Designed miniproteins, single chains, continued (4). Designs and how they scored, part 106

Each design is a single chain, and the fold is of that chain. pLDDT is the mean over its residues in the fold that is shown.

## One batch from the design tools (miniprotein)

Design m15676
Fold by ESMFold2-Fast:
Structure m15676 (fold): chain A 102 residues (1-102)
Amino acid sequence: KKEEEIKAILEEAKRELAAFGAEVLGLGPEELEALKRQFEAVVIRKLAESQGATREDSREEIEKKAEEFLKTSSLEEIKKVIDESKREVLEAIRREHAELLA
């Protein structure tokens, strides 16, 4: 149940990012796939940070801490991290396109 709800939240966020990228920024399919991958990476990092991950942690330690957060946190807390990740990715892509297109 919880894993299915988390998956649904992630898919919704990816859909919103893809719609923004295609409709607002005019991104092509390859750029949209890169955006989705960037979003997934940010989510894993923020989940791990919520479990006390630091910049010194290895990739394996980050992934393990992200999994522990998903296991021990409420769906509401997980959704907050996903929403924060979406906001960070939107800000990053807006900044990148402002510098490349302006």
Scores: mean pLDDT 80

Design m15677
Fold by ESMFold2-Fast:
Structure m15677 (fold): chain A 84 residues (1-84)
Amino acid sequence: MTLNEEIVRKLEKLKKEGEEHLEKYLKDKEPKEEDKEKARKKYQEMLDLMEKLIELAKAAGGEVDEGLYKYKKEAEEGLKRLEE
């Protein structure tokens, strides 16, 4: 697989895991702090990966695939939902 395909796979996995913990936290009759923390960790890992990719692309005189920015937006929206 290409490096881009591997990165997308990793981002999709982090997104799925983050969304699963966010849904448990928001829909549970007794919301658990552990689910909030796990969701936050997964979304933060997505943001950290995206920021690192942007920095590496900028250092190489380019930018990351525009399609990857959707993961940054989704991670930011997930974190915002946890703070509400």
Scores: mean pLDDT 76

Design m15678
Fold by ESMFold2-Fast:
Structure m15678 (fold): chain A 86 residues (1-86)
Amino acid sequence: SRREEVMRLEMEVGAIELGAEVLLLVTRKNPDDEALRQQTIAFLQDAIARLDAIRDRARALGADALAARADALIADYRARLAELKA
C-alpha cells in the first residue's frame, strides 16, 4: 500500500540521516584523517542521490512532509560537501 511504502521511505531517510550524523561527527573529531574525510564525502554524495530519488517518490505518493524533509537534508548535505571539499 501507499502507507507501507511511505513508512519504508521514512525509515530509509532516518537511516541515511543517522549515518550522515555519525560520519560528520567522527570526521569533525578527526580533522587530519584524509581517508575518513573521503569516506564521508562518498557517503554524502550517495545520500544526496538516494534522497533525490526518495523525494521524487514521496511527491508522487503525496507524502509532502517526507518530500520536504528529504529536500532539507539534500540542502544540508550539499552545504556539508562544499565545506569538506574546500
Scores: mean pLDDT 92

Design m15679
Fold by ESMFold2-Fast:
Structure m15679 (fold): chain A 79 residues (1-79)
Amino acid sequence: MEEEYYREAREAARAGDAERVQALVDEAKEKYKDDPEKLKRVLAHMMKGAAEGALEAGRLSEEEARELLALVDEWLARL
């Protein structure tokens, strides 16, 4: 489940499709509205995917990607 959101967010960010990334966030919020811990986990994996996709497309620097991925990993460790 989280892996699917990670993959879709990565593809959308790689393509530069900000509307698709936002739609995925909105979909996750609706689907997991009654499960906040699951929602946090899904959103963290989506952020990781989006950062990696943006890095692959050259829209994010390696330093920016490293900082974002470190924040996501810290967030996942606290969930």
Scores: mean pLDDT 78

Design m15680
Fold by ESMFold2-Fast:
Structure m15680 (fold): chain A 70 residues (1-70)
Amino acid sequence: SEFEELREKAKELIKKHKEAGAGETFIKSMEKRLEEAETVEQVKELIETMEIDMNGGDLKAIEYHMKKIS
């Protein structure tokens, strides 16, 4: 299912963040959000957040998320 596929992708991103030396607080926050995710949309938002943090410098993605918070 799409939900299971996205959940596995999110787990891989969390693993990559751990390998890159991300702080324990950040990792625990991401793992908790993934465990509590009930919808495809929640997992997609988590993945997008982690990809922006990993890749750095995608100003358009950062701008998009900033507009959604306001």
Scores: mean pLDDT 72

Design m15681
Fold by ESMFold2-Fast:
Structure m15681 (fold): chain A 66 residues (1-66)
Amino acid sequence: GKGDYAGAAAGGLALAKAQEILAKNPEAEVTITVKVEGDVGTATATVGDETIVVELSYEEALELAK
């Protein structure tokens, strides 16, 4: 559904940011959690001591996919 699309997009962005941090600290533990609520996806990535949060609506995810 729309929320699943938004969650996938948010997760992808969070993963990309997490990989940038991992490139500098490859031993860091990575956890990515994706939550879908209606048409909104929120991805939280924890890489070592750093936390990244990406929240996208379905409409925002569509704009990013252009």
Scores: mean pLDDT 81

Design m15682
Fold by ESMFold2-Fast:
Structure m15682 (fold): chain A 81 residues (1-81)
Amino acid sequence: GSAVERALARVAEHVEAFRERARALGVPEEEIDRILEAAEEAALAAAVPLLRAGEPVEAALLRAAEIFLARLEEELARLEA
């Protein structure tokens, strides 16, 4: 598989793991959805400048995945504190 395919698979796995862990911690579904939406917004904010600069779509998607996963890790750490 491509680097993009691997990155998308990792994002899917981490979203599922995040939802499961957040539910186990008693976080409401509405709050889980808000956290995921905020992570998506941060990923898009990182990807859009790369696309505007003429970078390949693959590079922008890999950067978006990196930022998304970092935000989920930060939010999970916050929820577990």
Scores: mean pLDDT 87

Design m15683
Fold by ESMFold2-Fast:
Structure m15683 (fold): chain A 83 residues (1-83)
Amino acid sequence: KVEEAFKRYDKDGDGTLNDRELAEFIADSLDLPYDPSKPIEEQHPLVRELKRVAKAQFDTDGDGTLDLEEFKKLVDHFNLKLP
């Protein structure tokens, strides 16, 4: 379920996905490698690009994070696999 995926990647429990949490979710949904010890610029190019598009298109509040409703729109729009 999308809500379970959101909670799984919301590691600080603040009700939003930050850049690292979102990138990890994207990598897992695309079966791509993700290294949390590395900066975003060293992650897989598709993970970086989809994260950029997601924030530009679905971060409607402009706060730099995705809440649950924005996350649902992202998953639905790109038909992402829930891990």
Scores: mean pLDDT 75

Design m15684
Fold by ESMFold2-Fast:
Structure m15684 (fold): chain A 88 residues (1-88)
Amino acid sequence: MLEKPSEEDLKKAREILAILDDTSVSPEEQLERIKKLVDEIKSPLTAYSLAIAVAVRLATEKDPERQALYREALDIVMEKLKELEAKS
């Protein structure tokens, strides 16, 4: 069975979502910050929940630039999820 996500893992997931929702910085800067935080996620459950949250944002976003950002962020999160599941 997968270990329950730590509070630090959940905090990182919340920070990633906050960065995705921050339009005051460039998409390139948002993606760099997201990639760094995603690399620190330890639980596959946290990565899976984060992937769902990003996918929902992508599905409901109407701005093409924001859609591109969410797609790239989803790819980063899905790569991390695959890495974490491979260690199970």
Scores: mean pLDDT 81

Design m15685
Fold by ESMFold2-Fast:
Structure m15685 (fold): chain A 93 residues (1-93)
Amino acid sequence: MKEKVAKESEKKIKEAQETIDFFQDVSLNSTKPEVVKLALERGPKLRPLIRESLERARKVYAEFGEEAALQAFYEIPQKELEENKEKLEKALK
């Protein structure tokens, strides 16, 4: 039973985190034009990698909580994104 509940919440939270953390913050809420451009130009290219990282982060969230899950999300296996982890965090800010 818990497995089914986790599956439903995982999808909903993934969509919320992807939309809120990645797009809401890089939209008007940040007010920085370079952040808006980043979302338009790089967002679509990064989406597949971000979705995979979110799924991993969701598992970490269930065990260790939100901060650990966010760390797992940003620490994706690709070195390119790991090097740009700070840039992604600034874009989300």
Scores: mean pLDDT 50

Design m15686
Fold by ESMFold2-Fast:
Structure m15686 (fold): chain A 120 residues (1-120)
Amino acid sequence: SKAELEKAFIELKKLLEQLLESTNKEAIIKAMELLLKALEELYKLTGDEEAKEVAEKIKEILKEIKKSTNLKEIQELFAKSASLFLDVVNNLIDKYPENEKLLQLLKKLVKELNEILKEV
């Protein structure tokens, strides 16, 4: 349901905000890789070109994060990626409010992001 999708979206936003406070570069990289995988699955599920375009942008940002030794820059790049990702998810929820596969994908991502937070 749209209400369950909106709840999953709120949980995702909260987890990404918590990860943004992380001083752990490896945790940020793992979170970024999960966002990329989720965008690829969202594109495969919906055919939405915005998911593909944002995945390409986040892939380039991830390359910059991997090269950086500046934690503030890494956090700012992750913030940008999280914002782009959340915009795609919000648009897909509006387009596909009854899509069970979308809900399952978002719930899986919530679980995987929580596991990263436990390891930090």
Scores: mean pLDDT 88

Design m15687
Fold by ESMFold2-Fast:
Structure m15687 (fold): chain A 97 residues (1-97)
Amino acid sequence: KVLPYSSTGDQEVDDLASELQAENPDRRILVFADDSAPLELKKKMVELAYETGLIYGQAGSPFFETFAEAYDYEYVGEIEVTLPDGTVVRIDVYRKP
């Protein structure tokens, strides 16, 4: 199954996604991250999506908010991911109805 972010050219994210998809063959994930987002953030969002089946996107993204509203996804809340450099990134969490 296809990830929502197209080929990133980042083998580590692609390898992780392939491994998790093999473990979850019937699961389709939705993850919204900027192409410029840190590799570790992308990996964490992919892991969370496969683990929970929830929809994850960087907080404040107009595209993600519009997409969630259009598909009537329910807002669950916000989480914080701390990167190795100490940067805290906020992520909005949605669930399917």
Scores: mean pLDDT 72

Design m15688
Fold by ESMFold2-Fast:
Structure m15688 (fold): chain A 79 residues (1-79)
Amino acid sequence: MRFRLTVTAEPGATLDPAAVREAILSAPGVLSADVRRVSDTTLEALVEARDQRAAALAGRNVYSLPGVGRVVVEELPPP
């Protein structure tokens, strides 16, 4: 299943795309993650995961990182 994670920094914080990618990939059932910077405060990750639980765990791992203020997880339609 495909998911979009939108990661927003806390005020004054800077997010490292590599750290966010590693946090996503550390979740069991995540198959791939592609993280890009959308703005100075926002990263977007396209995630391939086995199920919604794996995507939720990835979001929780990202939210546990210092400087992360918000994580939104959205399911994408199949290709």
Scores: mean pLDDT 84

Design m15689
Fold by ESMFold2-Fast:
Structure m15689 (fold): chain A 81 residues (1-81)
Amino acid sequence: SMEDLLKEAEKRLRSTRGASKEEQVEELKKVYEMVKPYLSEEEKARMEELLERAETGDEKEVEQSAKGLILILLERVEKEK
């Protein structure tokens, strides 16, 4: 379910807290690939923009991008309730 994907995404992104920026970006990309088959085209576009910002930005951009990805999944879960 989307709720199970959200929980797994949160777990994976939390596990990389304190890791290098490169490791955090890599895990964010893996989380995206995990959820990608279940996303609309609009949600994919939003997540891909967040991934680009994480790759090109500083550690703060990685944190904001991770939060943004989780927010997109939360919005989907809330809409399905």
Scores: mean pLDDT 84

Design m15690
Fold by ESMFold2-Fast:
Structure m15690 (fold): chain A 74 residues (1-74)
Amino acid sequence: SAMEKLYESAKRAEELKPEAIEELVKKLGLSREEAEAYVNMAILALIGEEDVTKEKLVETAERIYEEFEKSEKS
């Protein structure tokens, strides 16, 4: 069911969250608090996907970060 997929993806994302935060801090030089905010947004964006990986979380968080940077300059 859709609810089971949401539960499974949310559980997986939560398990991967600490590692994704650390990788984002290393990649972008953000504070841990800023990295956590972007990772949380990435989790919301990826909720319902069957295969949530650390790589997908980090890549999605980076994309969200870049979009926010672009919007501030427009």
Scores: mean pLDDT 78

Design m15691
Fold by ESMFold2-Fast:
Structure m15691 (fold): chain A 85 residues (1-85)
Amino acid sequence: SSREKLKQYVEEVRELLDRLRKTTGSEAEKAFREMLGKMNKAAEVSENPQLAQDGISRMVRAWNETGDVDVAVEEGERFIAIAES
């Protein structure tokens, strides 16, 4: 069940990454925040503290430093790769 939950949360993150890529301004901010929530849930069910510490922290830092959707998407894809390993 935890493996199925992880897969579901990762799929939801992929959908939110696509939405983030297609939005700007306040809609991008909302998509980013929803994505962070799903990433936190994925990290919890993966039982991987490195994913929570390094993956999510890098995503938040990238968004705060650049505001660049493409940079945030790159970090999100990296997070997914780590979660699936």
Scores: mean pLDDT 77

Design m15692
Fold by ESMFold2-Fast:
Structure m15692 (fold): chain A 74 residues (1-74)
Amino acid sequence: STEEKLKEALELKKEGDLAFKEKNYEKAKEHYQKAAEIYKELFEEDKSFLDKYIDSEVNLGVVDLVLAVEKVTA
């Protein structure tokens, strides 16, 4: 159901946020990527999820940028 998908995506976002706070960016990326995939599916079914989908892509983009910067500065 839509509600179960939302619950799963919210838990994945929470796990990603915790990993990001701990500077475990690879783990944060794994969780954010899974959350973004669910939010994309929700958005494709219902356009009211546009904001949630955008937020999930922004989170993923931020962690990707952090990982890219760490590779250059290592």
Scores: mean pLDDT 85

Design m15693
Fold by ESMFold2-Fast:
Structure m15693 (fold): chain A 55 residues (1-55)
Amino acid sequence: SMAEALAKLEQARRYLRSARVADESLAINAGMDDAAKAGLEQTRAQFRRKAEELL
């Protein structure tokens, strides 16, 4: 239905926003601990994947 399609698009947009926040954190904190960097990279990848699953 159209309502279901819109809900999926809204959720995908929220996931992409979360991925963007992680991406910005990586860009700003270039000198962060390798473990913290890996965690943010994983978080970014997970949210991008979730958004792709909805599109």
Scores: mean pLDDT 85

Design m15694
Fold by ESMFold2-Fast:
Structure m15694 (fold): chain A 76 residues (1-76)
Amino acid sequence: MTVGEALALLQSMNLAEIGELAREAGVPAILLLELAAYMQAHLDTVGDMPLADYLATLPLSPEQRAAILAALERRA
């Protein structure tokens, strides 16, 4: 999936669904909200980028990157 597709998915979710995604990925829900805000701020430059490549540029652990990617792709 692309960054734009991931952002659209996150923006389609309510708070309960964001909480479920955060629990599945093993990350705080606030991290996903911050991630969505960062994606939106840079959508014009990174929207077509593969999500895996974008997550690799962020100050996240390899484990967090893999878990977030898998949890989002499962919901796509």
Scores: mean pLDDT 83

Design m15695
Fold by ESMFold2-Fast:
Structure m15695 (fold): chain A 80 residues (1-80)
Amino acid sequence: SAAEEEARRLIEEGRRLIAEAREKKNSSLEERVAAIQRLVDQIAALLDLLTRNPELSEELKREAEEVIEEALETIREILE
């Protein structure tokens, strides 16, 4: 379905943004803030997806939740 395709794309994008943000951990304050902002925006997009599509498979919901949790952990690591 279109919702499942959107979910898979947002999950993959989230994983990419997490990897990119981890590379910025020891960068300038400006670069770290920008990386955090991208992760916050991605968390918001995933939460919106889950809210609008309650009938998504439990597997996709779990993967989306894992990406949200990993993004939050990455933000904490950047902030120390």
Scores: mean pLDDT 88

Design m15696
Fold by ESMFold2-Fast:
Formats: C-alpha cells, sequence, structure tokens
Structure m15696 (fold): chain A 92 residues (1-92)
C-alpha cells in the first residue's frame, strides 16, 4: 500500500511537470504492482493500484500530458487487469 501511495504522488508530480514519459513510467509501475498483488492474492491492494492507475491516466489525459492514443493503450492494460482481478476473486 505505501508503494502505491508513493507511485501515485510521483505520477501526480510528473503530471504537474508535464512529463509524459515519467507519467507513463509511474503508471506502468503501478500496474506491475497491481499484477504482483493480484498473483499474491491481495485483491484489495491490487484493486486500489488498478483504480489509482485509472485515475492518473484520466488526470494526465485531461491535462494534456498524455495523448488520447497513449491513454487508450494504458486503459487496455487496466481493463485486462480488472478482468483478471474479477476472475481471480471468483476463483478464490
Amino acid sequence: MEEIIKLVKEAADAIDAGDGERVLSYINKLLELAEKYLEEGDFETAEKAIQAARDLVNLAKEKGVLSDEQAEEINKRIDELEKRLKTAKEAA
């Protein structure tokens, strides 16, 4: 959970700086963390990481830091992880 909060803050700071490459890097790290917690069975923390990534993509898109194409590509990864989370929760 602390790692998620740190990555969210770093991504938000990157959005304020207009640094799309850093934003992409931190969002991808959040999604990697979500996948790790999903595989460990920590569905609550995985869900929080996925939601944080989605919120950051939306914010970065609204502020023009990420293009619509970049946001769509990341949202596809988020949608895949949300589907995996739902399936894993149903199997547990």
Scores: mean pLDDT 84

Design m15697
Fold by ESMFold2-Fast:
Structure m15697 (fold): chain A 65 residues (1-65)
Amino acid sequence: SAAVERIIALLDKLDEKTQEHLADSLIMSISPYVSDEEVERLQELRAKNPKEAAKETIRLLAEAR
């Protein structure tokens, strides 16, 4: 959706520390609603690239499951 694209675009403007905090908060928030395997994947992505982990988690939150 257009709203998801706008939120994702804002991540590129945040500093590294804020991207890390946002990724951690989003992964914690989504963890009860997705599989343990998806949580592990997002945590691995966060360790390598917090910005991409945040973007991926936002996309997952936007999808009705």
Scores: mean pLDDT 79

Design m15698
Fold by ESMFold2-Fast:
Structure m15698 (fold): chain A 72 residues (1-72)
Amino acid sequence: SEFDKYIEEKAKEIVSIFKEADRTGNYEEANKKLKEITEEFYKYADSQGVDRETALKKLKEILRKLFEEEEK
């Protein structure tokens, strides 16, 4: 679905932010970007009538898979 694609896109953005923070040590910038993405994500979930807890659970599952792929 479009919502599932959106979650996957946001998960990839989050992974990229963590990788950049790890590479540069700039956690202040990473935290700012993560806050913006989180606020946008919750607003989108609300607009789709999806419970925030349910949306967050799906996001975390995709993030877990993406981080596992990066260790290979």
Scores: mean pLDDT 81

Design m15699
Fold by ESMFold2-Fast:
Structure m15699 (fold): chain A 84 residues (1-84)
Amino acid sequence: MKEEIDLEIDTAMEMMKLAVELIEALRKGDKEKAEKIMQQMVDLQLDLYRQLHPDMSEAQIAALEAQLREQAKKILEENEKLVK
């Protein structure tokens, strides 16, 4: 049986670490670094979903990836507006 809670906590901790690095990159105006960090956050979330739902089709994963990337883009734009 999968250790879903442990997997989710581990992913959440890595996401928080990346979020701190993202805020620092945005404060410095390093858009390239911020985009790379957002990409890593999306990839971590997709890996979590694949592990929790191994029977999910690649088409479903691709749709989730598109949704997560769109959300990440909006978060990046919102944070750029707030921090400079």
Scores: mean pLDDT 74

Design m15700
Fold by ESMFold2-Fast:
Structure m15700 (fold): chain A 101 residues (1-101)
Amino acid sequence: MPLEKLVEAIAKLITELAEKDREKLRQSVHEYVDKLAEELGLPEEVKEWVREQLDAAIDGDYETRLEVLRSLYEKLKELDEEKAQKFFRGLLIHLANLYME
């Protein structure tokens, strides 16, 4: 999946889920970040920063979500492109599953 389509899909799901229950979305995203950071071996500082960025996306409007997600991907890609792709694909699946509940 091209990065732009992946970012747009995630931003749309965050928008829909935030409208339903923002705090449930936040808790679910934090659990996802904690689990995947462990699986990918991300440093604690990176994990905390990622959590803060996703909180900004959850609390922001649609444009803010797109900007934050693009920035987050580029920063993770600087560390490891394969881990960045795995993180974003996993986040999309996690959010889609939360939406279907």
Scores: mean pLDDT 85

Design m15701
Fold by ESMFold2-Fast:
Structure m15701 (fold): chain A 75 residues (1-75)
Amino acid sequence: PHPGLEAVESGDPEAIARLAAEGIERLIAQGVPRLVAVQLVNREFGLGLSEAQQRELAALTSREAREAFLLGHLR
């Protein structure tokens, strides 16, 4: 399933990318491992990230970098 239409209808892709990146950052701040934080946010936001994309996102070290990656994915 593609979250694209729901994400656009619920808010612009920039807003969804920002909220998802913020969610990942909050989970990391709470002690959740980076990859697990990405997996949880991917599932809860319905982002449709592949396992490879989840690993790439987890390797990013700033909220801004994660937001930019997610914005590119949301098309």
Scores: mean pLDDT 78

Design m15702
Fold by ESMFold2-Fast:
Structure m15702 (fold): chain A 88 residues (1-88)
Amino acid sequence: SMETIAEINRQLEEAEKLVKQGKVKEALDLLHKATGLMLKLDSKSQKEYIPKVRKILEEIKKFKLSLEQDITVGVIELTLAVIELVSK
């Protein structure tokens, strides 16, 4: 829905802002939530978000992460890979 798209865009913009502020835990939690909302979209719309999510995720990966945060990064990366593979 348009409401879901607006929420994803808001969460991704806030996550990028939080990464720039060094608030890595908050940024990663928000990126994880945005990725979950992406799964509610059609396949084409899901793919359009992949580059933006990956860009933010790569900025997060430049920081020292806890084991729990590393696992969350892995879950996001796997989710994006599945979207790319399953979408026709």
Scores: mean pLDDT 86

Design m15703
Fold by ESMFold2-Fast:
Structure m15703 (fold): chain A 93 residues (1-93)
Amino acid sequence: MDPEFRFEEVRREVEALERFLEEARKWAEENNASEELRELLERLERLVREARRLLEEYEREPSEELVEEAWRLALEATMVAISIAVLKSLEKK
C-alpha cells in the first residue's frame, strides 16, 4: 500500500488512455466514424481530462481520495476505450 506506487500506476494508465484517444480520434476523422463512436470518444475525452485534473491536484496537495477517484475514472475510461475498439472493428466492414 504505497501511495506513490498507486499514483505512478494511475498516471501511466492515464497517459496510455490519452495516446489511445489521440489515435482513435484520428481514425474516426479518416473513416467517417458513426455518431455513436464519436459520442464514445467525447465520453472518453471527458473521463481522461477529469482523471488528469485529479492527478494534477494530487501533485499539489497529496490525498488518497484524489488518487482513488483518478483510478476509478481511469478504469471507466478503459471500459469506454474497449467499447470504442469493438465498435471500430464492426464499422470496418
Scores: mean pLDDT 82

Design m15704
Fold by ESMFold2-Fast:
Structure m15704 (fold): chain A 79 residues (1-79)
Amino acid sequence: ATAAKQRAQEQLERIRRFEAELEEAKKRFPEITELDVLVAFMYEVSGLSFSQIASLLKISRATASRRYRKVREAIEELR
């Protein structure tokens, strides 16, 4: 139980570093939009479902899922 709380905090810090990687990907890959970055950030940082993200950003759930996948592929290409 105690280890789970510490892991949650470390996950949050790793997610903040992921935000910096998203900004680099946006600069290097012109097909990545601000919306794509925001969706990926909300999914990783907030742990929200794609349905919740879609509701908050007023987009479709399918769009949120696909935009997140594109961002993940771009970050892997940066490695």
Scores: mean pLDDT 76

Design m15705
Fold by ESMFold2-Fast:
Structure m15705 (fold): chain A 85 residues (1-85)
Amino acid sequence: MPVPVIDPSLSSLDRIKMAEDWLRELFEQFEQAKENKDVDGMEEILKKLEELLEQLENDPRVPLSYVDNLRKLIEGMKLELESLK
C-alpha cells in the first residue's frame, strides 16, 4: 500500500485526526506482522510511520508534545523489530 500522505491544507485538528486514523491502522498492521514474525512487514510499516512522523514534525501547527510522544512510540517499535533480527 502507498505511504500515507497528509493534506497540508487541513486545519491542525483535522491533520491530527487524519494522522491518528492512519497511525491506528499502521499500529494494528505492525502487531499483526509481529504475531506472524514477519520482519519485512514490520520494517515496511515502521517506514510508513517514520514518514508520517516526518510530515507531522515539519508542521508548526502540530503540538510538539504530540510529535515527541509519537517518536517515542516508534522508537519502541524499532527496538522490538531489532530484537527479532
Scores: mean pLDDT 75

Design m15706
Fold by ESMFold2-Fast:
Structure m15706 (fold): chain A 75 residues (1-75)
Amino acid sequence: SKAEEEVERIKERMEARAKELLADPSVSKEEAIGVLEMAYAMEVQSIKNQFDKETAEKMVKELNEHLDKLIKEIE
């Protein structure tokens, strides 16, 4: 579905950003986590503006789980 495709694109974008941040020796783990949390908040706002409430809630839950896993891997 369109929602499933969007979730996968966001996950790939977040993973790519995490990789770039961690590859930069001037960026701390704490700074990387902060940037990812901000990027995630923007993606959530976009989802809420584009999809119906029920679909958006499911997408946000999946992305929350993905972000939590990424943060745990960085910590």
Scores: mean pLDDT 86

Design m15707
Fold by ESMFold2-Fast:
Structure m15707 (fold): chain A 66 residues (1-66)
Amino acid sequence: KKLNLEKIKAAIKEKYGIEFANDEEVVYAIMAITGITSVEEALNPDEETAKIIAEKLGLKVEDLYE
């Protein structure tokens, strides 16, 4: 299932103080924190990668998709 980019954008802004102008920048941030090199993979991470994203943002995995 695809990540909710608005939710992730809000979490990054709250935790790191970084504000993004568009969804493309959010995807690049996900790639940077996870080491993913593909936009498609960053938008549809596997379960283990989703756990890493959630942990880095202080969220639950479920929160990445709502």
Scores: mean pLDDT 77

Design m15708
Fold by ESMFold2-Fast:
Structure m15708 (fold): chain A 68 residues (1-68)
Amino acid sequence: MEEALELLEELRKLGKVPEHQLEALEKTIRAKDLAAALSGVDDLLKAYADDPEIVELLKRLREIILAS
């Protein structure tokens, strides 16, 4: 959980993803709703597929969620 929240903070620092989308994802992670969290990550991966920095952080986040 802490590693997922740290990656979410790195995404927030980039300033490219709207805060309301990051807050929604954080709520699903904190609630341990893995299905909703994975869906949220996949939606962001589709939206930001052209940004390699965001894609890398989202892929790492997805791996952590799947390992939970």
Scores: mean pLDDT 82

Design m15709
Fold by ESMFold2-Fast:
Structure m15709 (fold): chain A 76 residues (1-76)
Amino acid sequence: MSVPHMSSSDPRVVEGLAEILADESEHPIYRAIAAVELGESPLGELAREVLERALSDKDPIVRVAARRALERIDAQ
C-alpha cells in the first residue's frame, strides 16, 4: 500500500540508507544493515530498485540482506 504523505520514516532517511547500500566502498556490514533497515521501513517500496540491484552485489552478506529486505517488503 502507498500513501501520498510520508509517515514517521523520513524519505531522506530512506535516501541515505539507499546511498549507503549503493556505496561499494562502504563496509559490507553497514551496507547489509542499510538493506535490512530499508526492508523494515514503511517506505521500503521506494527503495525496491536499489535493493534489486544489491541482489547482484559482490558481497554475499549484502546480497542476503537485500533478498531478505525484498521478501519483507513483498510480505507487507
Scores: mean pLDDT 76

Design m15710
Fold by ESMFold2-Fast:
Order: sequence, then C-alpha cells, then structure tokens
Structure m15710 (fold): chain A 70 residues (1-70)
Amino acid sequence: SMEEQAARDAALAEGEKIIKEVYKKVLETNDPELAEKFGEVLMKFDYARRYGASVEELKELIEELKKLLE
C-alpha cells in the first residue's frame, strides 16, 4: 500500500540521518571499537535497504544505530 511505502521511506530517511550522526561521532572520538560496531550495523542496514527488508527490520537496525550514540 502507499501507507507501507511511506513508512518504509520514512524509516530509510531516519536511518540515513542516524548513520550521519554515528559517523560524526566515530570521526570525533577516533574510537576503533565504536568504528567496528558502526561498520557492522551499517553493513546490515545497506543490505536491508538494497534487498527490501521489512519496516520492522529497518526500525530494529535504527535502534542498534541509536545505541551507538549513547
């Protein structure tokens, strides 16, 4: 449905925003552990985006990204 497509587009946009925030933190901290964890979640998010994962899966990955900002 158009509502499902809008929800997916919103989740992708939120994910990209959080990715930029985590990337900034990685650059500012020079923390190799944070960089490794970010790389793992980023890879999963790119795979999910590319291969049509559900909105629920995208939201779970966004929550993993948000934990890296704590």
Scores: mean pLDDT 86

